# Ledger of designs, part 28: designed miniproteins, single chains, continued (3)

Each design is a single chain, and the fold is of that chain. pLDDT is the mean over its residues in the fold that is shown.

## One batch from the design tools (miniprotein)

Design m8949
Fold by ESMFold2-Fast:
Structure m8949 (fold): chain A 67 residues (1-67)
Amino acid sequence: SDEELEKLVEKLREVVELVKAGKLPRDLAIDLMVHDLGLSRAEAEELLENPTEENLRRIAEKALERM
Protein backbone atom coordinates (compact mmCIF):
# COMPACT_ATOMS: atom_id res chain seq x y z
CA SER A 1 0.00 0.00 0.00
CA ASP A 2 1.05 3.66 -0.38
CA GLU A 3 1.10 4.00 3.43
CA GLU A 4 3.54 1.08 3.82
CA LEU A 5 5.70 2.45 0.97
CA GLU A 6 5.83 5.97 2.48
CA LYS A 7 6.69 4.51 5.94
CA LEU A 8 9.55 2.44 4.50
CA VAL A 9 10.85 5.41 2.42
CA GLU A 10 10.81 7.56 5.61
CA LYS A 11 12.67 4.89 7.65
CA LEU A 12 15.29 4.49 4.89
CA ARG A 13 15.69 8.29 4.66
CA GLU A 14 16.20 8.48 8.46
CA VAL A 15 18.92 5.79 8.34
CA VAL A 16 20.69 7.58 5.44
CA GLU A 17 20.57 10.93 7.29
CA LEU A 18 21.96 9.36 10.50
CA VAL A 19 24.91 7.97 8.49
CA LYS A 20 25.48 11.36 6.80
CA ALA A 21 25.45 13.06 10.25
CA GLY A 22 28.03 10.56 11.59
CA LYS A 23 25.52 9.30 14.20
CA LEU A 24 25.27 5.77 12.78
CA PRO A 25 28.22 3.72 11.41
CA ARG A 26 27.82 2.61 7.77
CA ASP A 27 28.18 -1.13 8.59
CA LEU A 28 25.49 -0.90 11.31
CA ALA A 29 23.19 1.02 8.93
CA ILE A 30 23.60 -1.70 6.26
CA ASP A 31 22.82 -4.45 8.81
CA LEU A 32 19.75 -2.51 10.04
CA MET A 33 18.42 -2.01 6.49
CA VAL A 34 19.00 -5.68 5.61
CA HIS A 35 17.66 -7.32 8.82
CA ASP A 36 14.91 -4.87 9.89
CA LEU A 37 13.81 -3.15 6.65
CA GLY A 38 14.00 -6.06 4.17
CA LEU A 39 16.70 -4.74 1.82
CA SER A 40 19.44 -6.82 0.23
CA ARG A 41 23.01 -5.86 1.18
CA ALA A 42 23.59 -4.59 -2.39
CA GLU A 43 20.46 -2.37 -2.17
CA ALA A 44 21.55 -1.00 1.23
CA GLU A 45 25.05 -0.24 -0.13
CA GLU A 46 23.55 1.43 -3.25
CA LEU A 47 21.30 3.64 -1.08
CA LEU A 48 24.20 4.84 1.11
CA GLU A 49 26.37 5.51 -1.99
CA ASN A 50 23.62 7.29 -4.00
CA PRO A 51 20.73 8.32 -1.68
CA THR A 52 18.46 9.98 -4.28
CA GLU A 53 14.68 10.15 -3.75
CA GLU A 54 14.34 7.99 -6.91
CA ASN A 55 16.62 5.27 -5.45
CA LEU A 56 14.88 5.45 -2.03
CA ARG A 57 11.47 4.89 -3.65
CA ARG A 58 12.63 2.22 -6.16
CA ILE A 59 14.45 0.16 -3.49
CA ALA A 60 11.56 0.54 -0.99
CA GLU A 61 9.03 -0.66 -3.62
CA LYS A 62 11.21 -3.70 -4.42
CA ALA A 63 11.66 -4.56 -0.71
CA LEU A 64 7.89 -4.37 -0.04
CA GLU A 65 7.20 -6.75 -2.99
CA ARG A 66 9.38 -9.35 -1.15
CA MET A 67 7.52 -8.86 2.18
Scores: mean pLDDT 85

Design m8950
Fold by ESMFold2-Fast:
Structure m8950 (fold): chain A 82 residues (1-82)
Amino acid sequence: SLEELAKQMLKEHLEEAEKAEKEGDFRTAGVHYGEAGRISYSLGDKERAVELYRRAARLYEKAGDDDMARAFREAAEVIERE
């Protein structure tokens, strides 16, 4: 099903994000946590989406990408207010 495919993609993005973070590739980690957050939101898990978007924002900040960090922080705040 599409839901099972989304859950598999979520798992793969989380695994890639953790690997990138451990390797110090903060930009790549931010990308994968951002995608994981988007998939979590599409599955109706708003709490997890907020957590993952905030994590993505922190990783982008560590990568020196303040614009992406702000965008993910704002996206998390929007979802949290729903």
Scores: mean pLDDT 91

Design m8951
Fold by ESMFold2-Fast:
Structure m8951 (fold): chain A 117 residues (1-117)
Amino acid sequence: SAVEEQWLQEFLLVAAETPSLDLSNVKPSEEVLKLSDEERLELLRRAVLEAGVHLGLARIMEALGMPRERIEAHLRRAEEAAKEAAKYLLALGKEDVVKKAQELAKKAREEHPELVL
């Protein structure tokens, strides 16, 4: 669906901007596996939005010269939200998308090692 495709693309964008993101050990919980695909898509949407908001706040704070500890707090919240999104994607059978996200995060880490938390 167009809605699903949008959130997959936004998740990949989040991963490309999150050098510290490690999805290698992310697994959906038993509770997530019991949800409907509609419920998983709604939770995916919320998790991707949360990650995007925290990445945006971190960039604004960095541009304003705010303390690194404040910037890193938002980057950690973005990473946690992205890991949550990955659990819903795995439950939706989108392992290929999660793998692509991990590759994008690794590339970001190689290009910007100074940004790793």
Scores: mean pLDDT 87

Design m8952
Fold by ESMFold2-Fast:
Structure m8952 (fold): chain A 95 residues (1-95)
Amino acid sequence: MKEELDKLLEKLRELERELLRLEKEYEENRDDKEKVEEIQKKIQELMDKIGEIKQKIAELLKEAKAKDPELADELLEYIKKKEEEIIEELKKERE
């Protein structure tokens, strides 16, 4: 379970970084309507993938809670910590 969770969190990190890259491309190309539409489509596809990963994480937590509520609470705190680490890393990349 934790190994599966770590793989999902790593995929989430990669997708969030790609989203940041596309947001920068959007700002650089905002005057090019065709390029903006292409970038917006890619952002939407990426957001859909992020949503799928978050849904898989939620399902793993639901399964953990059904089997061991204490383990589920520990995993939830672990996820929050990892998400905060991702946000801080991306924030540094934006500076």
Scores: mean pLDDT 80

Design m8953
Fold by ESMFold2-Fast:
Structure m8953 (fold): chain A 104 residues (1-104)
Amino acid sequence: SAAETEALLREVQHLVIEVESKLTLLRMRLYILKKQGELTPEQIKKLEEILAEMQAIGDQMEALYRQARAARDLDLARQVLAQTRQAQAEVDRLAEEFYRIIKE
């Protein structure tokens, strides 16, 4: 139904926003730590690589959301929700790795 499709699209949008917010906070944290001189060059390289990977995943999630919203198709909305949940889990794993590296 149209109502069910809208509910799924709202959930996808929420997940996209959560990932974008997390990425923004981690980028700000890296910026502050770099300015304070608290990181080695090796740590900076690894952290920038993690943020680049998270950005690529976030961009893919946003593209999937836009596609599903344009189509307004229930089956596509369900598929995209499943894909964005998997992508969010990978972003969470990368965020945990980010925090491990800054504690080295």
Scores: mean pLDDT 90

Design m8954
Fold by ESMFold2-Fast:
Structure m8954 (fold): chain A 107 residues (1-107)
Amino acid sequence: SEEKRKKVKELIDETVENLKRAKTPGVAVGITELTIMKIRSLLDDEEEFIEALNELKERVEKLDLPAESKEAVLKVIEEQIENNKSASELMRELFEPGIEAAIARSK
């Protein structure tokens, strides 16, 4: 967990440096998508994954990039955050009533 968090931080730092060198919005998006895939492969916990994506988003927001590249990259990150939240919320809604019903029936 500690070692994985350190590797995530190193990936974000490397991504920020690579984004500074990206010449087109398409290349910037590609770098970002690859980074998100690598972060996902390192983190099993959904909350830690969302935290890592928020850290990446904050680093990109502070970065001096061409407006089109910055907007495209932020959109990709925000979409991944929202999709992950929606999946987690849907799973909670589907199982929370079943858990309450099971508790009620076991009395």
Scores: mean pLDDT 79

Design m8955
Fold by ESMFold2-Fast:
Structure m8955 (fold): chain A 100 residues (1-100)
Amino acid sequence: DKKKELERKIGEEEGLLEVFLDMAESYMKENNKDTLSMEEINRLLSAFSSDPAFAQLIRQLVQEYLRRNNKDTISMEELREIIKRALEERKKRIEKEAEE
């Protein structure tokens, strides 16, 4: 069942997302920063080398957000928002596949 496999992958990705967000927040707090550059995001994502699909997903989301908004850095609030949106889009895809 493709739906069960997608739900399992989303649950795994949600866990990885929480770890990533915690790491990003800790990094910003330790370095007294309010924003993260793409280079800093890539550095944080290096900890997820065992999960290359997840690392690539976050990298693409941040790169596209920065490109569309003509920005060089992302705040913690913006990072949480793009991740929330990505999770909502994945849930919509599961619902659409269940209808077809």
Scores: mean pLDDT 76

Design m8956
Fold by ESMFold2-Fast:
Structure m8956 (fold): chain A 95 residues (1-95)
Amino acid sequence: MKMSEAVEKAIEYLRKTALAALAGDFEAAREYLKKAEEYVKKALEENPSVEDLIEMETAAAIAAMAAYLAGDDELVERLNELSQRFAEKRDELLA
């Protein structure tokens, strides 16, 4: 399926969050996560495919691992919450 701009941007900002966290730039990581959360909200409103949800869940899980390794518990919690929301929406669509 063709990925929406909102899905593409959500994945982009989740990846930027991971890279900023690994670099120790927690201020930039929080700003990128805020952008990711905005695009995630839009993406979920646009009837994403199961594939789109899996890709966003994977990006969020990788970012959560990066935040965990960097020692930022707040980023880990927020990223795990996003990952859980994608998993729940995927399960809803597969039911």
Scores: mean pLDDT 84

Design m8957
Fold by ESMFold2-Fast:
Structure m8957 (fold): chain A 87 residues (1-87)
Amino acid sequence: SAEEERQRSALENIVRWWRRELIEDIENKSSKYQGLSKEEVRELLEEQKEKLFEMAKQLFPNLTPEQEEEFRELLEKVVEEALKLYE
């Protein structure tokens, strides 16, 4: 439906925003991530991922299981991409 398409677009925008902010913060050695091990960064990113997922479920109560799974997978890809900067 048009509503489902709008929800998907909004979720993809959240993912793109988080990816941009996160990658830039890590590459610029922002104080939030500076001096942390890769394991400590993973823990912080997993916490951010879960908060974004819960926020999305509250903002879009009509999310389908397929939309929830796609959103979770997109968030997980952001985590893995960010952690590659620590290789």
Scores: mean pLDDT 82

Design m8958
Fold by ESMFold2-Fast:
Structure m8958 (fold): chain A 65 residues (1-65)
Amino acid sequence: SMRQIRLDEAEALLTMASGKPVEVKEEDGEIVFTVEVDTDELEERVKKIGKKISEVTGAKVVVKK
């Protein structure tokens, strides 16, 4: 569903999508979510979700493999 999401909801969504802990940092006044994945399929999925989270919240999402 389309709704405005909070940063805590964004973290929960990234955790659910990745199945892994999400690192949250503040860098130069910007919130940065970092998540590490081990498959190409998870990387594609988490990047797609992360892009939508960034568009809605203004936070940066970094996906590592």
Scores: mean pLDDT 78

Design m8959
Fold by ESMFold2-Fast:
Structure m8959 (fold): chain A 77 residues (1-77)
Amino acid sequence: MPELSPEEQARINEAAERLEKLFLENRDAVLSDPEVFEQLKQVLGQIQEALQAGDVDGLLRSIEEAEKLLEEAKKKA
């Protein structure tokens, strides 16, 4: 079922908040690098699919991949 437990929801919310902050901090770097932007779009698509499927593990892994991508963009900028 698509319903998440309170602890799962809290962990997802924390991960999403970190991802959003990283994106805002590194927005210019992401938007100026077409490869990073395309990779981020793919990972965001995976996040949406995992959320629709109720796949908490897949959702958290996809958020981690997006965070790593944004951190790499930050280090290059």
Scores: mean pLDDT 75

Design m8960
Fold by ESMFold2-Fast:
Structure m8960 (fold): chain A 91 residues (1-91)
Amino acid sequence: AGPVVTAVSPAEATAAAGATVTFTVTASADTTVTVTLLREDPATGLHEPVASTTATGANPVVSLTVPAEPGLYLVVASNAGGSAVATLRVT
């Protein structure tokens, strides 16, 4: 089997709007990882993508600018082999 994304660390983060937060993605081997930031829409309960980036490696470090809108966000790291999720609470 090919490389698999297994974790995003930290699993939970809290930050103020406009700050920079850093996540480390763990994969079983070198791969291209897509990291997507999803916002939970409080009116619908649906998760909508607000930002996306790519990184390459077994342990890539991704810096995200915290969105202006407060709420609960998911940080989803994925490749063809699998995905992992962390949460970002914006206050």
Scores: mean pLDDT 83

Design m8961
Fold by ESMFold2-Fast:
Structure m8961 (fold): chain A 61 residues (1-61)
Amino acid sequence: SLVEQGRELRNKGEALRQGAESQRLSPEETSALLKQADEAYDLGDRLFEEARAQEEAKARA
């Protein structure tokens, strides 16, 4: 489901952020991981909003 995909993206974002924080990486590597984490969170949020819209449409049908 879209909700499950959004949750997986949120978990992926958290793992990337923890990797950036726990490892002694270069500033460039840290920035790249944090950017990937932010992108995963944003996509997850978009999937949650789409899932909500679809459920509301089904509930009114």
Scores: mean pLDDT 79

Design m8962
Fold by ESMFold2-Fast:
Parts: sequence; structure tokens; C-alpha cells
Structure m8962 (fold): chain A 67 residues (1-67)
Amino acid sequence: SKLEKVRNAEKAAKEFEAQGLLPLARYAVREAASLLPKEKAEELIKKLDEGEPVEKVMKEARELLEE
């Protein structure tokens, strides 16, 4: 399911962030965002590019999928 894929990406992004692998963490976030409706995915990517923490963006991605 899309929600399961987002949770998997969130786990990967957090693990990469903990290791200081920020480009890989951001890649995982962008992969999760691509599973959302296009408009919502673009909003999340914009927030990430504006400097929002990986964990905040990933939490919002999960909340959006519950609708």
C-alpha cells in the first residue's frame, strides 16, 4: 500500500539522517512524496526545499495518506 511505502521511506530517511547521510535522507523523502497526489507531493517537496526537517515532512506525508 502507499501508506506502507511511506512508512518504509520514513524509516530509511530517519536512519540516513541519524548517520549524517542527508542527500540519501532527502531522496527517501522525495520518493515518499511521489506516492501522494501530485499537488500534495509538490507542496511537501517545496517545504523540504525551504528547510523543513525530514521528520516533519514525513509526518505530514503519512497524515495526507490517511485522507
Scores: mean pLDDT 77

Design m8963
Fold by ESMFold2-Fast:
Structure m8963 (fold): chain A 65 residues (1-65)
Amino acid sequence: MYSGGSGAVAVALAAARRGIAAEEITPELAKELLDEQGIRSEGLLTEEGLRKLAEAARAMLESGL
C-alpha cells in the first residue's frame, strides 16, 4: 500500500506547477505526474492505490503548498 506523504507531495507540486486544479487530479493523472517525477518504485499500482494517492495530493494542493 502506498500511503506515504512523499508521493502525494510530488503529485501536488507537479499539479501546482502546471496550473492544475485540485479537482482535476484524477487517479490516472496522479500516476502520470508521479512517473514524470521519476518515481517508479511502485509494485503494481491498483485503482485503490491511485485513488488514495489522488485524494492525498488533492488535500496537499488545497492546503496551499
Scores: mean pLDDT 70

Design m8964
Fold by ESMFold2-Fast:
Structure m8964 (fold): chain A 64 residues (1-64)
Amino acid sequence: SEAEELAEEAYKKVLEALKAGNFDKAMQTIKELKEKLLKLGLSEKEANQISFDILYKALKSVSE
């Protein structure tokens, strides 16, 4: 789905930003992901859950 593709692209960008030590860029990418998901017609709750899951997954990846 388009939502899955957006989440996958955001994950890669967030991961790269975190590896570079650019937390502000990582947060901006998450904000943009949420906005794009809302434009696709997802609810605020669904968009927040996906955005949070992507951030959590990326943080876990750089902490390992």
Scores: mean pLDDT 85

Design m8965
Fold by ESMFold2-Fast:
Structure m8965 (fold): chain A 72 residues (1-72)
Amino acid sequence: FTKPIKIDVDKAAETIVKETKGKVSKEQAKKIVDLYVKGASQREIAEATGLSVGTVSKAIKAAEKAGLIKPL
C-alpha cells in the first residue's frame, strides 16, 4: 500500500543502525520500523527480530527523535 505520507524505511533503518552502533542490523531495523508503524508492542518486535526489548526501545526512540517515525 502507498500513502501520500510515506516513512522512508531505508533512511530510518540506517539511522537505527548508526544510533545502536551496529547492535541492530539494517534488516532488523527495517522490521522494527514496519512493525512499529503497524502498532506492534516492543515485546512483539523484540520476538520478531530476535533483539532485546531494551534495544528495540532505543532503536524506536532514535528514529522518533530523528523525525523518521511518527510517535504513537
Scores: mean pLDDT 73

Design m8966
Fold by ESMFold2-Fast:
Structure m8966 (fold): chain A 88 residues (1-88)
Amino acid sequence: MEELKKEVEKLKKEGQEIFDRAVRLATALGDAEAIRRIVELAKKFQELIDKAYEAIEKGNVDEARELINQAKKVLDELRKLYEELQAK
């Protein structure tokens, strides 16, 4: 369980960093649609992180791993969006 907690902490830190960068870039570009998409991804990511912590607290290892994998997919989606914004 300590390994799962460290994985969630790492994802949370990586998520905070990339979301901050993506919002700053979208704001600089004046891309309101991109800002909205980033905010929606941030909300989804935070909900998955919160649920992962709850699953860890309950000892539900399989649920925690599934939620962590879903959070990683949300970060990958955000990274692709960030790359698209950088190309503008």
Scores: mean pLDDT 85

Design m8967
Fold by ESMFold2-Fast:
Structure m8967 (fold): chain A 91 residues (1-91)
Amino acid sequence: SMEVEQLIDILLTQVGFLLEHVKRTVSKEVYEEFEKLYKELEDAVKNKADPKEILKIVEKILELAKKVLPSDNPHLIALEEIKKQLEEAIK
């Protein structure tokens, strides 16, 4: 659906903003792990992977982000909200 495709594009954009933010605050090794997951997400979106597979990659990014950012971080909150919207849209 168009709504699912739009939410996936918003998720990819929001993960990009998260990486820009963490680049300034985390170690090089942690940042490289974020870059690896972001590349997996970009490749999945480009190849029009199943939204459930995209969601699993986003969950891995969120798990890593929760280890290095406070729970009230605006990028983390925004990504969690879009993830919930995608989960609801694919039911």
Scores: mean pLDDT 87

Design m8968
Fold by ESMFold2-Fast:
Structure m8968 (fold): chain A 81 residues (1-81)
Amino acid sequence: MEKAREIAELKKKIEVLQKMLDLLSAVPQFQKLRDELEREIKELENEIKKLSSQVTPEQFKAAEAELDKENEERLKEAIKR
């Protein structure tokens, strides 16, 4: 479960970084920041490859669903504040 959770979290982090990279690609002056984001994404992808061989698809789906639930609850709590 721990490794499945870690893969889910790394995958979500890559999604966020990829969106940031896409936004920054429209702005030429942020070339250095784009290079840093690309490097971080590559490192995270390598980590996922190492962990994925040790996790079943069912464990991964369960971990991803739990992470999504936690993120939704956190968002609801922030809105109420």
Scores: mean pLDDT 76

Design m8969
Fold by ESMFold2-Fast:
Structure m8969 (fold): chain A 67 residues (1-67)
Amino acid sequence: MSAEEKIRELAEKAGISVEKAKEALASAYQALKNGDYVAVEAAAREFGISTEELKKVLEEAAKEGLI
């Protein structure tokens, strides 16, 4: 699946808009790059996924220029 489709699925699961999900993921990606793993874990909990799954989504979305 494309990163865009994964973002849409996460947005629907969390009950938020795709744009709001992109903003939250962009924030989590910056936290990941800065080594703020506490913020990354909090974001994963908010989306209802594992920290490892969130990291994969963040890397894929960044590669596609979505965040």
Scores: mean pLDDT 82

Design m8970
Fold by ESMFold2-Fast:
Structure m8970 (fold): chain A 92 residues (1-92)
Amino acid sequence: VPQEVLDLEVELALAEIEYAVAKMTFERALKRGNIDELKETQKALEKVIERLQEIARRAATVDPGMAADAERLLKDTQKALEEVKKAIEELS
């Protein structure tokens, strides 16, 4: 396995962890009605989206399976971001 593929696997795993943490923070913030925590969750999800877009582009030429996994997580993260934005609007 090329080193670049291993490096991308680590970056994808970190993005998956960041997404999971952001989802947990969103659920907690939503239950509390905490707009500031929701705004921090929005920023975190936007960062995960940027990272996943880069991972998907880099993986596309070296590991198509990893590119597909990154693209799938990207779609889930984009959906979560829309839910966070809607929650902020509804609580504002």
Scores: mean pLDDT 87

Design m8971
Fold by ESMFold2-Fast:
Structure m8971 (fold): chain A 72 residues (1-72)
Amino acid sequence: SELIARLKELVRQLPDTLESARLAARATVVISGYQFMQELISRGKSPAQAQADLDLLTAELEELTAEIEARL
């Protein structure tokens, strides 16, 4: 997705610091969760519940993207 691509690009622009490594780790966790929920929806498992979780993860991706952009 475009949002995931944007977040990955921003993570690549972070300086070589421990704080940047922690932000990159947080990005990896959120991206993995998003992809897992997309897979559940594609398999038809409780679509309404999975969609709500996907919406929450989308908000988390947007918030983390804004946080990283503010640090650049």
Scores: mean pLDDT 82

Design m8972
Fold by ESMFold2-Fast:
Structure m8972 (fold): chain A 79 residues (1-79)
Amino acid sequence: SSQKFFDLLQELRKRAKELSPEARRLLTNVFHKLLFGDGGSRENLEELIRDLEKLAQLSDPETAKIAREMAEYLRKLLE
């Protein structure tokens, strides 16, 4: 993964305490898939994109922007 993606992930992690319980569960799922997933299979990336987009819908505008930028990065990896 690029440095930019990990920088965004760290910013999202710093905001975890401000998230709803539902959004925090989605963020936890994203971290688990990145740490214990199959290393970037199409299925794993598509699930990450869906979780990040759901996280964005449940978050404040600034956190949503970070999650959407991460989803966009992963979407480009599927091309």
Scores: mean pLDDT 79

Design m8973
Fold by ESMFold2-Fast:
Structure m8973 (fold): chain A 97 residues (1-97)
Amino acid sequence: SSMEREIVSLLTAAAITAAGLEFSVSLKDYEGAVTDAEALLGLLEELESRSEYLTEEDKRLLERLRERALEILEEVIAETTDPEIRERARELLERLR
């Protein structure tokens, strides 16, 4: 179905974006990490708006991605020297909580 294809596409995009987020934080690229986290949050919000079409496995994956994004944003807030990046990370953290 068109909805099933849309869900698979969004889940694939979320997985790719999450991999990019992990890569950015591994390099201590906190600007890149915040940009990737914002993109991932948008995908998580879109998938959650379609929660009735998600399997229990899909929902567990989204919860793991959300928890990991929270951990990374807390690391960015703690370690970034850029006050603008810190503020962006705080705003995203509030949206994820």
Scores: mean pLDDT 90

Design m8974
Fold by ESMFold2-Fast:
Structure m8974 (fold): chain A 62 residues (1-62)
Amino acid sequence: MKWTKGDILEFMKEKGLSLEEVRERLGLPKDATIDDIIKKFDKDGDGKLDEEEWKEFLKALE
């Protein structure tokens, strides 16, 4: 399974997470975009997160 930018944005909306909150939890700059968040976890460089990368993202938010 692969998570796109749109899938991540929907997840954030459903969980009530703002982009600002996600940036702070991940230690990213205040102007970081969703694309910058994806790049942090996207090890294969395809612009999407696989199931393992998605789990790492969720773990980093905790």
Scores: mean pLDDT 78

Design m8975
Fold by ESMFold2-Fast:
Structure m8975 (fold): chain A 67 residues (1-67)
Amino acid sequence: MTVDELIEAGKLEEAAEKLEEGIRQLEALGDRWGTAEMYRKLSEVYRKMGKYKEAEEYERKAREAEE
């Protein structure tokens, strides 16, 4: 199941785990844009879970990855 399918199904914890795996792979490849995009998705997932502090931290990491 894709990340978007997991989010739609309400499987937010599984979506977060898959995004974290994707982030580590993209970081290893030096893909800053892809890493930023995954961090924004992860921020969205944490907001849906009600974890607003974690959501803000991942949004910040997304901005840093683009620099």
Scores: mean pLDDT 81

Design m8976
Fold by ESMFold2-Fast:
Structure m8976 (fold): chain A 88 residues (1-88)
Amino acid sequence: SMVEEAKKKIKEIAKEGAEFIEKSDKEELLKQIDAAIAETDDPALREILEKIKEVIENAKSFEEMEKKLEEILRELLEERVRREEAKR
């Protein structure tokens, strides 16, 4: 199913995201996210970016970072599925 394929991709994206953050300059990443938040007029997208920022700032391990990113992406998938189900 599309949902099962999306869940698998979410796990892969969360792992890749955590690896990218681990290997990156966290201070530069936080500046880029802050800029994106400031430029975004969409409150929902701002909330998501704020959650990602919190993960980068507060994750104590790679495993915690991966799990928190997976949770954020899963919430995004569930919102998109609900939106499509409401569409005629």
Scores: mean pLDDT 77

Design m8977
Fold by ESMFold2-Fast:
Structure m8977 (fold): chain A 82 residues (1-82)
Amino acid sequence: SAEAAVEGAALLARELVARAVSAEEGEALGREFREAALAALAGDEEALRRAEALAARVEALAATLSREQRLAALEAARAAFA
């Protein structure tokens, strides 16, 4: 479902940001992305713009990580999604 895709993306964002910055910031950004993305799915256009901005921030932070760190983040997110 679209909601499940949002959960997976939020968990990945959390794990990427945790490795790039801190666990606290990863948890905060992941939560904010999840809330914005779910509101966007419900038709909130402002939330869509917020989710897009947060996704761009996560992408920029992920670009600072090594390939090994990115793979570790993906594995951690996958384990948390189960």
Scores: mean pLDDT 90

Design m8978
Fold by ESMFold2-Fast:
Structure m8978 (fold): chain A 82 residues (1-82)
Amino acid sequence: SAAAEKLKKYAEEAKKELEEALKKGAEIDPAAAEAFKEALKFLEEALKDPLAALRNLIEKVAKKHKASEEEAQAAFERALAE
């Protein structure tokens, strides 16, 4: 799938950029540090199964913000299209 290929490539690049940003001593508060850890975990899962990782991330974010399943599905469909 073209979406899976693009997501995997973006995940590889994003992981490298995020690791470099952390290494260069960006000013990180505890909340930002936790967000970066979650992002790295997502990128590792995306490298294994891009579409499943994307779906799981969207569902997790939707649950955290109490979004509906329809909103989560719409976000997933948009991510696949873009």
Scores: mean pLDDT 65

Design m8979
Fold by ESMFold2-Fast:
Structure m8979 (fold): chain A 60 residues (1-60)
Amino acid sequence: SEKERLEKLVKSLQDGIEDNRVALERYKALGRDDEAKTYESAIQQSESHKEKLEKEIKEL
């Protein structure tokens, strides 16, 4: 179903967010601010996308 497809996408996005958070913490610990900012941006974009998909699921 469309709902199952969207739920799988949400899970995939959540897994990516978790991986990026691990990378973010590593780069922050190393003082590599430019790399850290890249992961912060990627996390924010993925979280926004996840919220939009979750809203779509609720409207189904």
Scores: mean pLDDT 88

Design m8980
Fold by ESMFold2-Fast:
Structure m8980 (fold): chain A 91 residues (1-91)
Amino acid sequence: MRSLFLSAEEATAQLRALTEEIRAAESATEVAQLLTAAGIVYAAAAEHTPELLAAMADVYEAAAERMEALGDAESAAALRARAAELRALAA
């Protein structure tokens, strides 16, 4: 059968790499593209482990920090709220 899923370990590793790329992003468009990629990785994961949820929360926190640095405090606040929701699910 054709597997469309990433293992939770593979997905977690990819989200960690995307977190570092988001921290280096130079524009809101790059942050948005990397968030889209992270969402695809998260959705493709076969299981949502606490480690995967924490990694996705780190993605949203990194995106929030970059958006705030780029002058978009409203998007940053929304992204931080999303990170908090994922961390609560990981606990």
Scores: mean pLDDT 84

Design m8981
Fold by ESMFold2-Fast:
Structure m8981 (fold): chain A 104 residues (1-104)
Amino acid sequence: SRVEEEVERLIRELSEVLRLAGKDEAADNLDREKYDEIVEEYKKESDKISKELKENQEVLSIDERVDMLLERALASEAGALGVTLMRLSGLPVGKEVVERLRNR
């Protein structure tokens, strides 16, 4: 199905970002069940970050956003998924984070 094709693409793209973040074991063991677990963790993390941004009322620069997303990708599989989704959506910050991961 179209949904299965999109999920397979997301798994391939996430696997690449995980490897760039030094999470080779996570990338090698990434199957559909593990992907679904990472998606659930990403939803929880996304809700927490949205709340923190609202409470702080701060405007982050592009560089500050890139640094934050880079740290999240290095810290968790959910963070790596967030960066993967931003890159696939054509967001410049997602591309910049992936380029910085490659140059580590």
Scores: mean pLDDT 79

Design m8982
Fold by ESMFold2-Fast:
Structure m8982 (fold): chain A 89 residues (1-89)
Amino acid sequence: MKDLEYAIETLKKEYKKKKTDTIIFQLGKGSSKMLKSSKDEEIKEKGEKYEEEMKKLQEQISNGNYSSKEKLIEVSEEAVKEYEEYKKK
């Protein structure tokens, strides 16, 4: 878990310097995993919902619906925001 937290903080610093889709997708994925590992049922459910939505959007992109990329960025940013709020508690 500490290694994943360190990776997320490193990716956040890189995203501030270079806003790339790859970095935000990795941040969203890491953040959803951290939320899903919570013992709080509501936080865990949020992590699971972000993971499923990101998976669905990735499948749409792989099927040629590239407009889903913008939505995948939005969902990834929402997962990061929820994880930041979780860390404050």
Scores: mean pLDDT 77

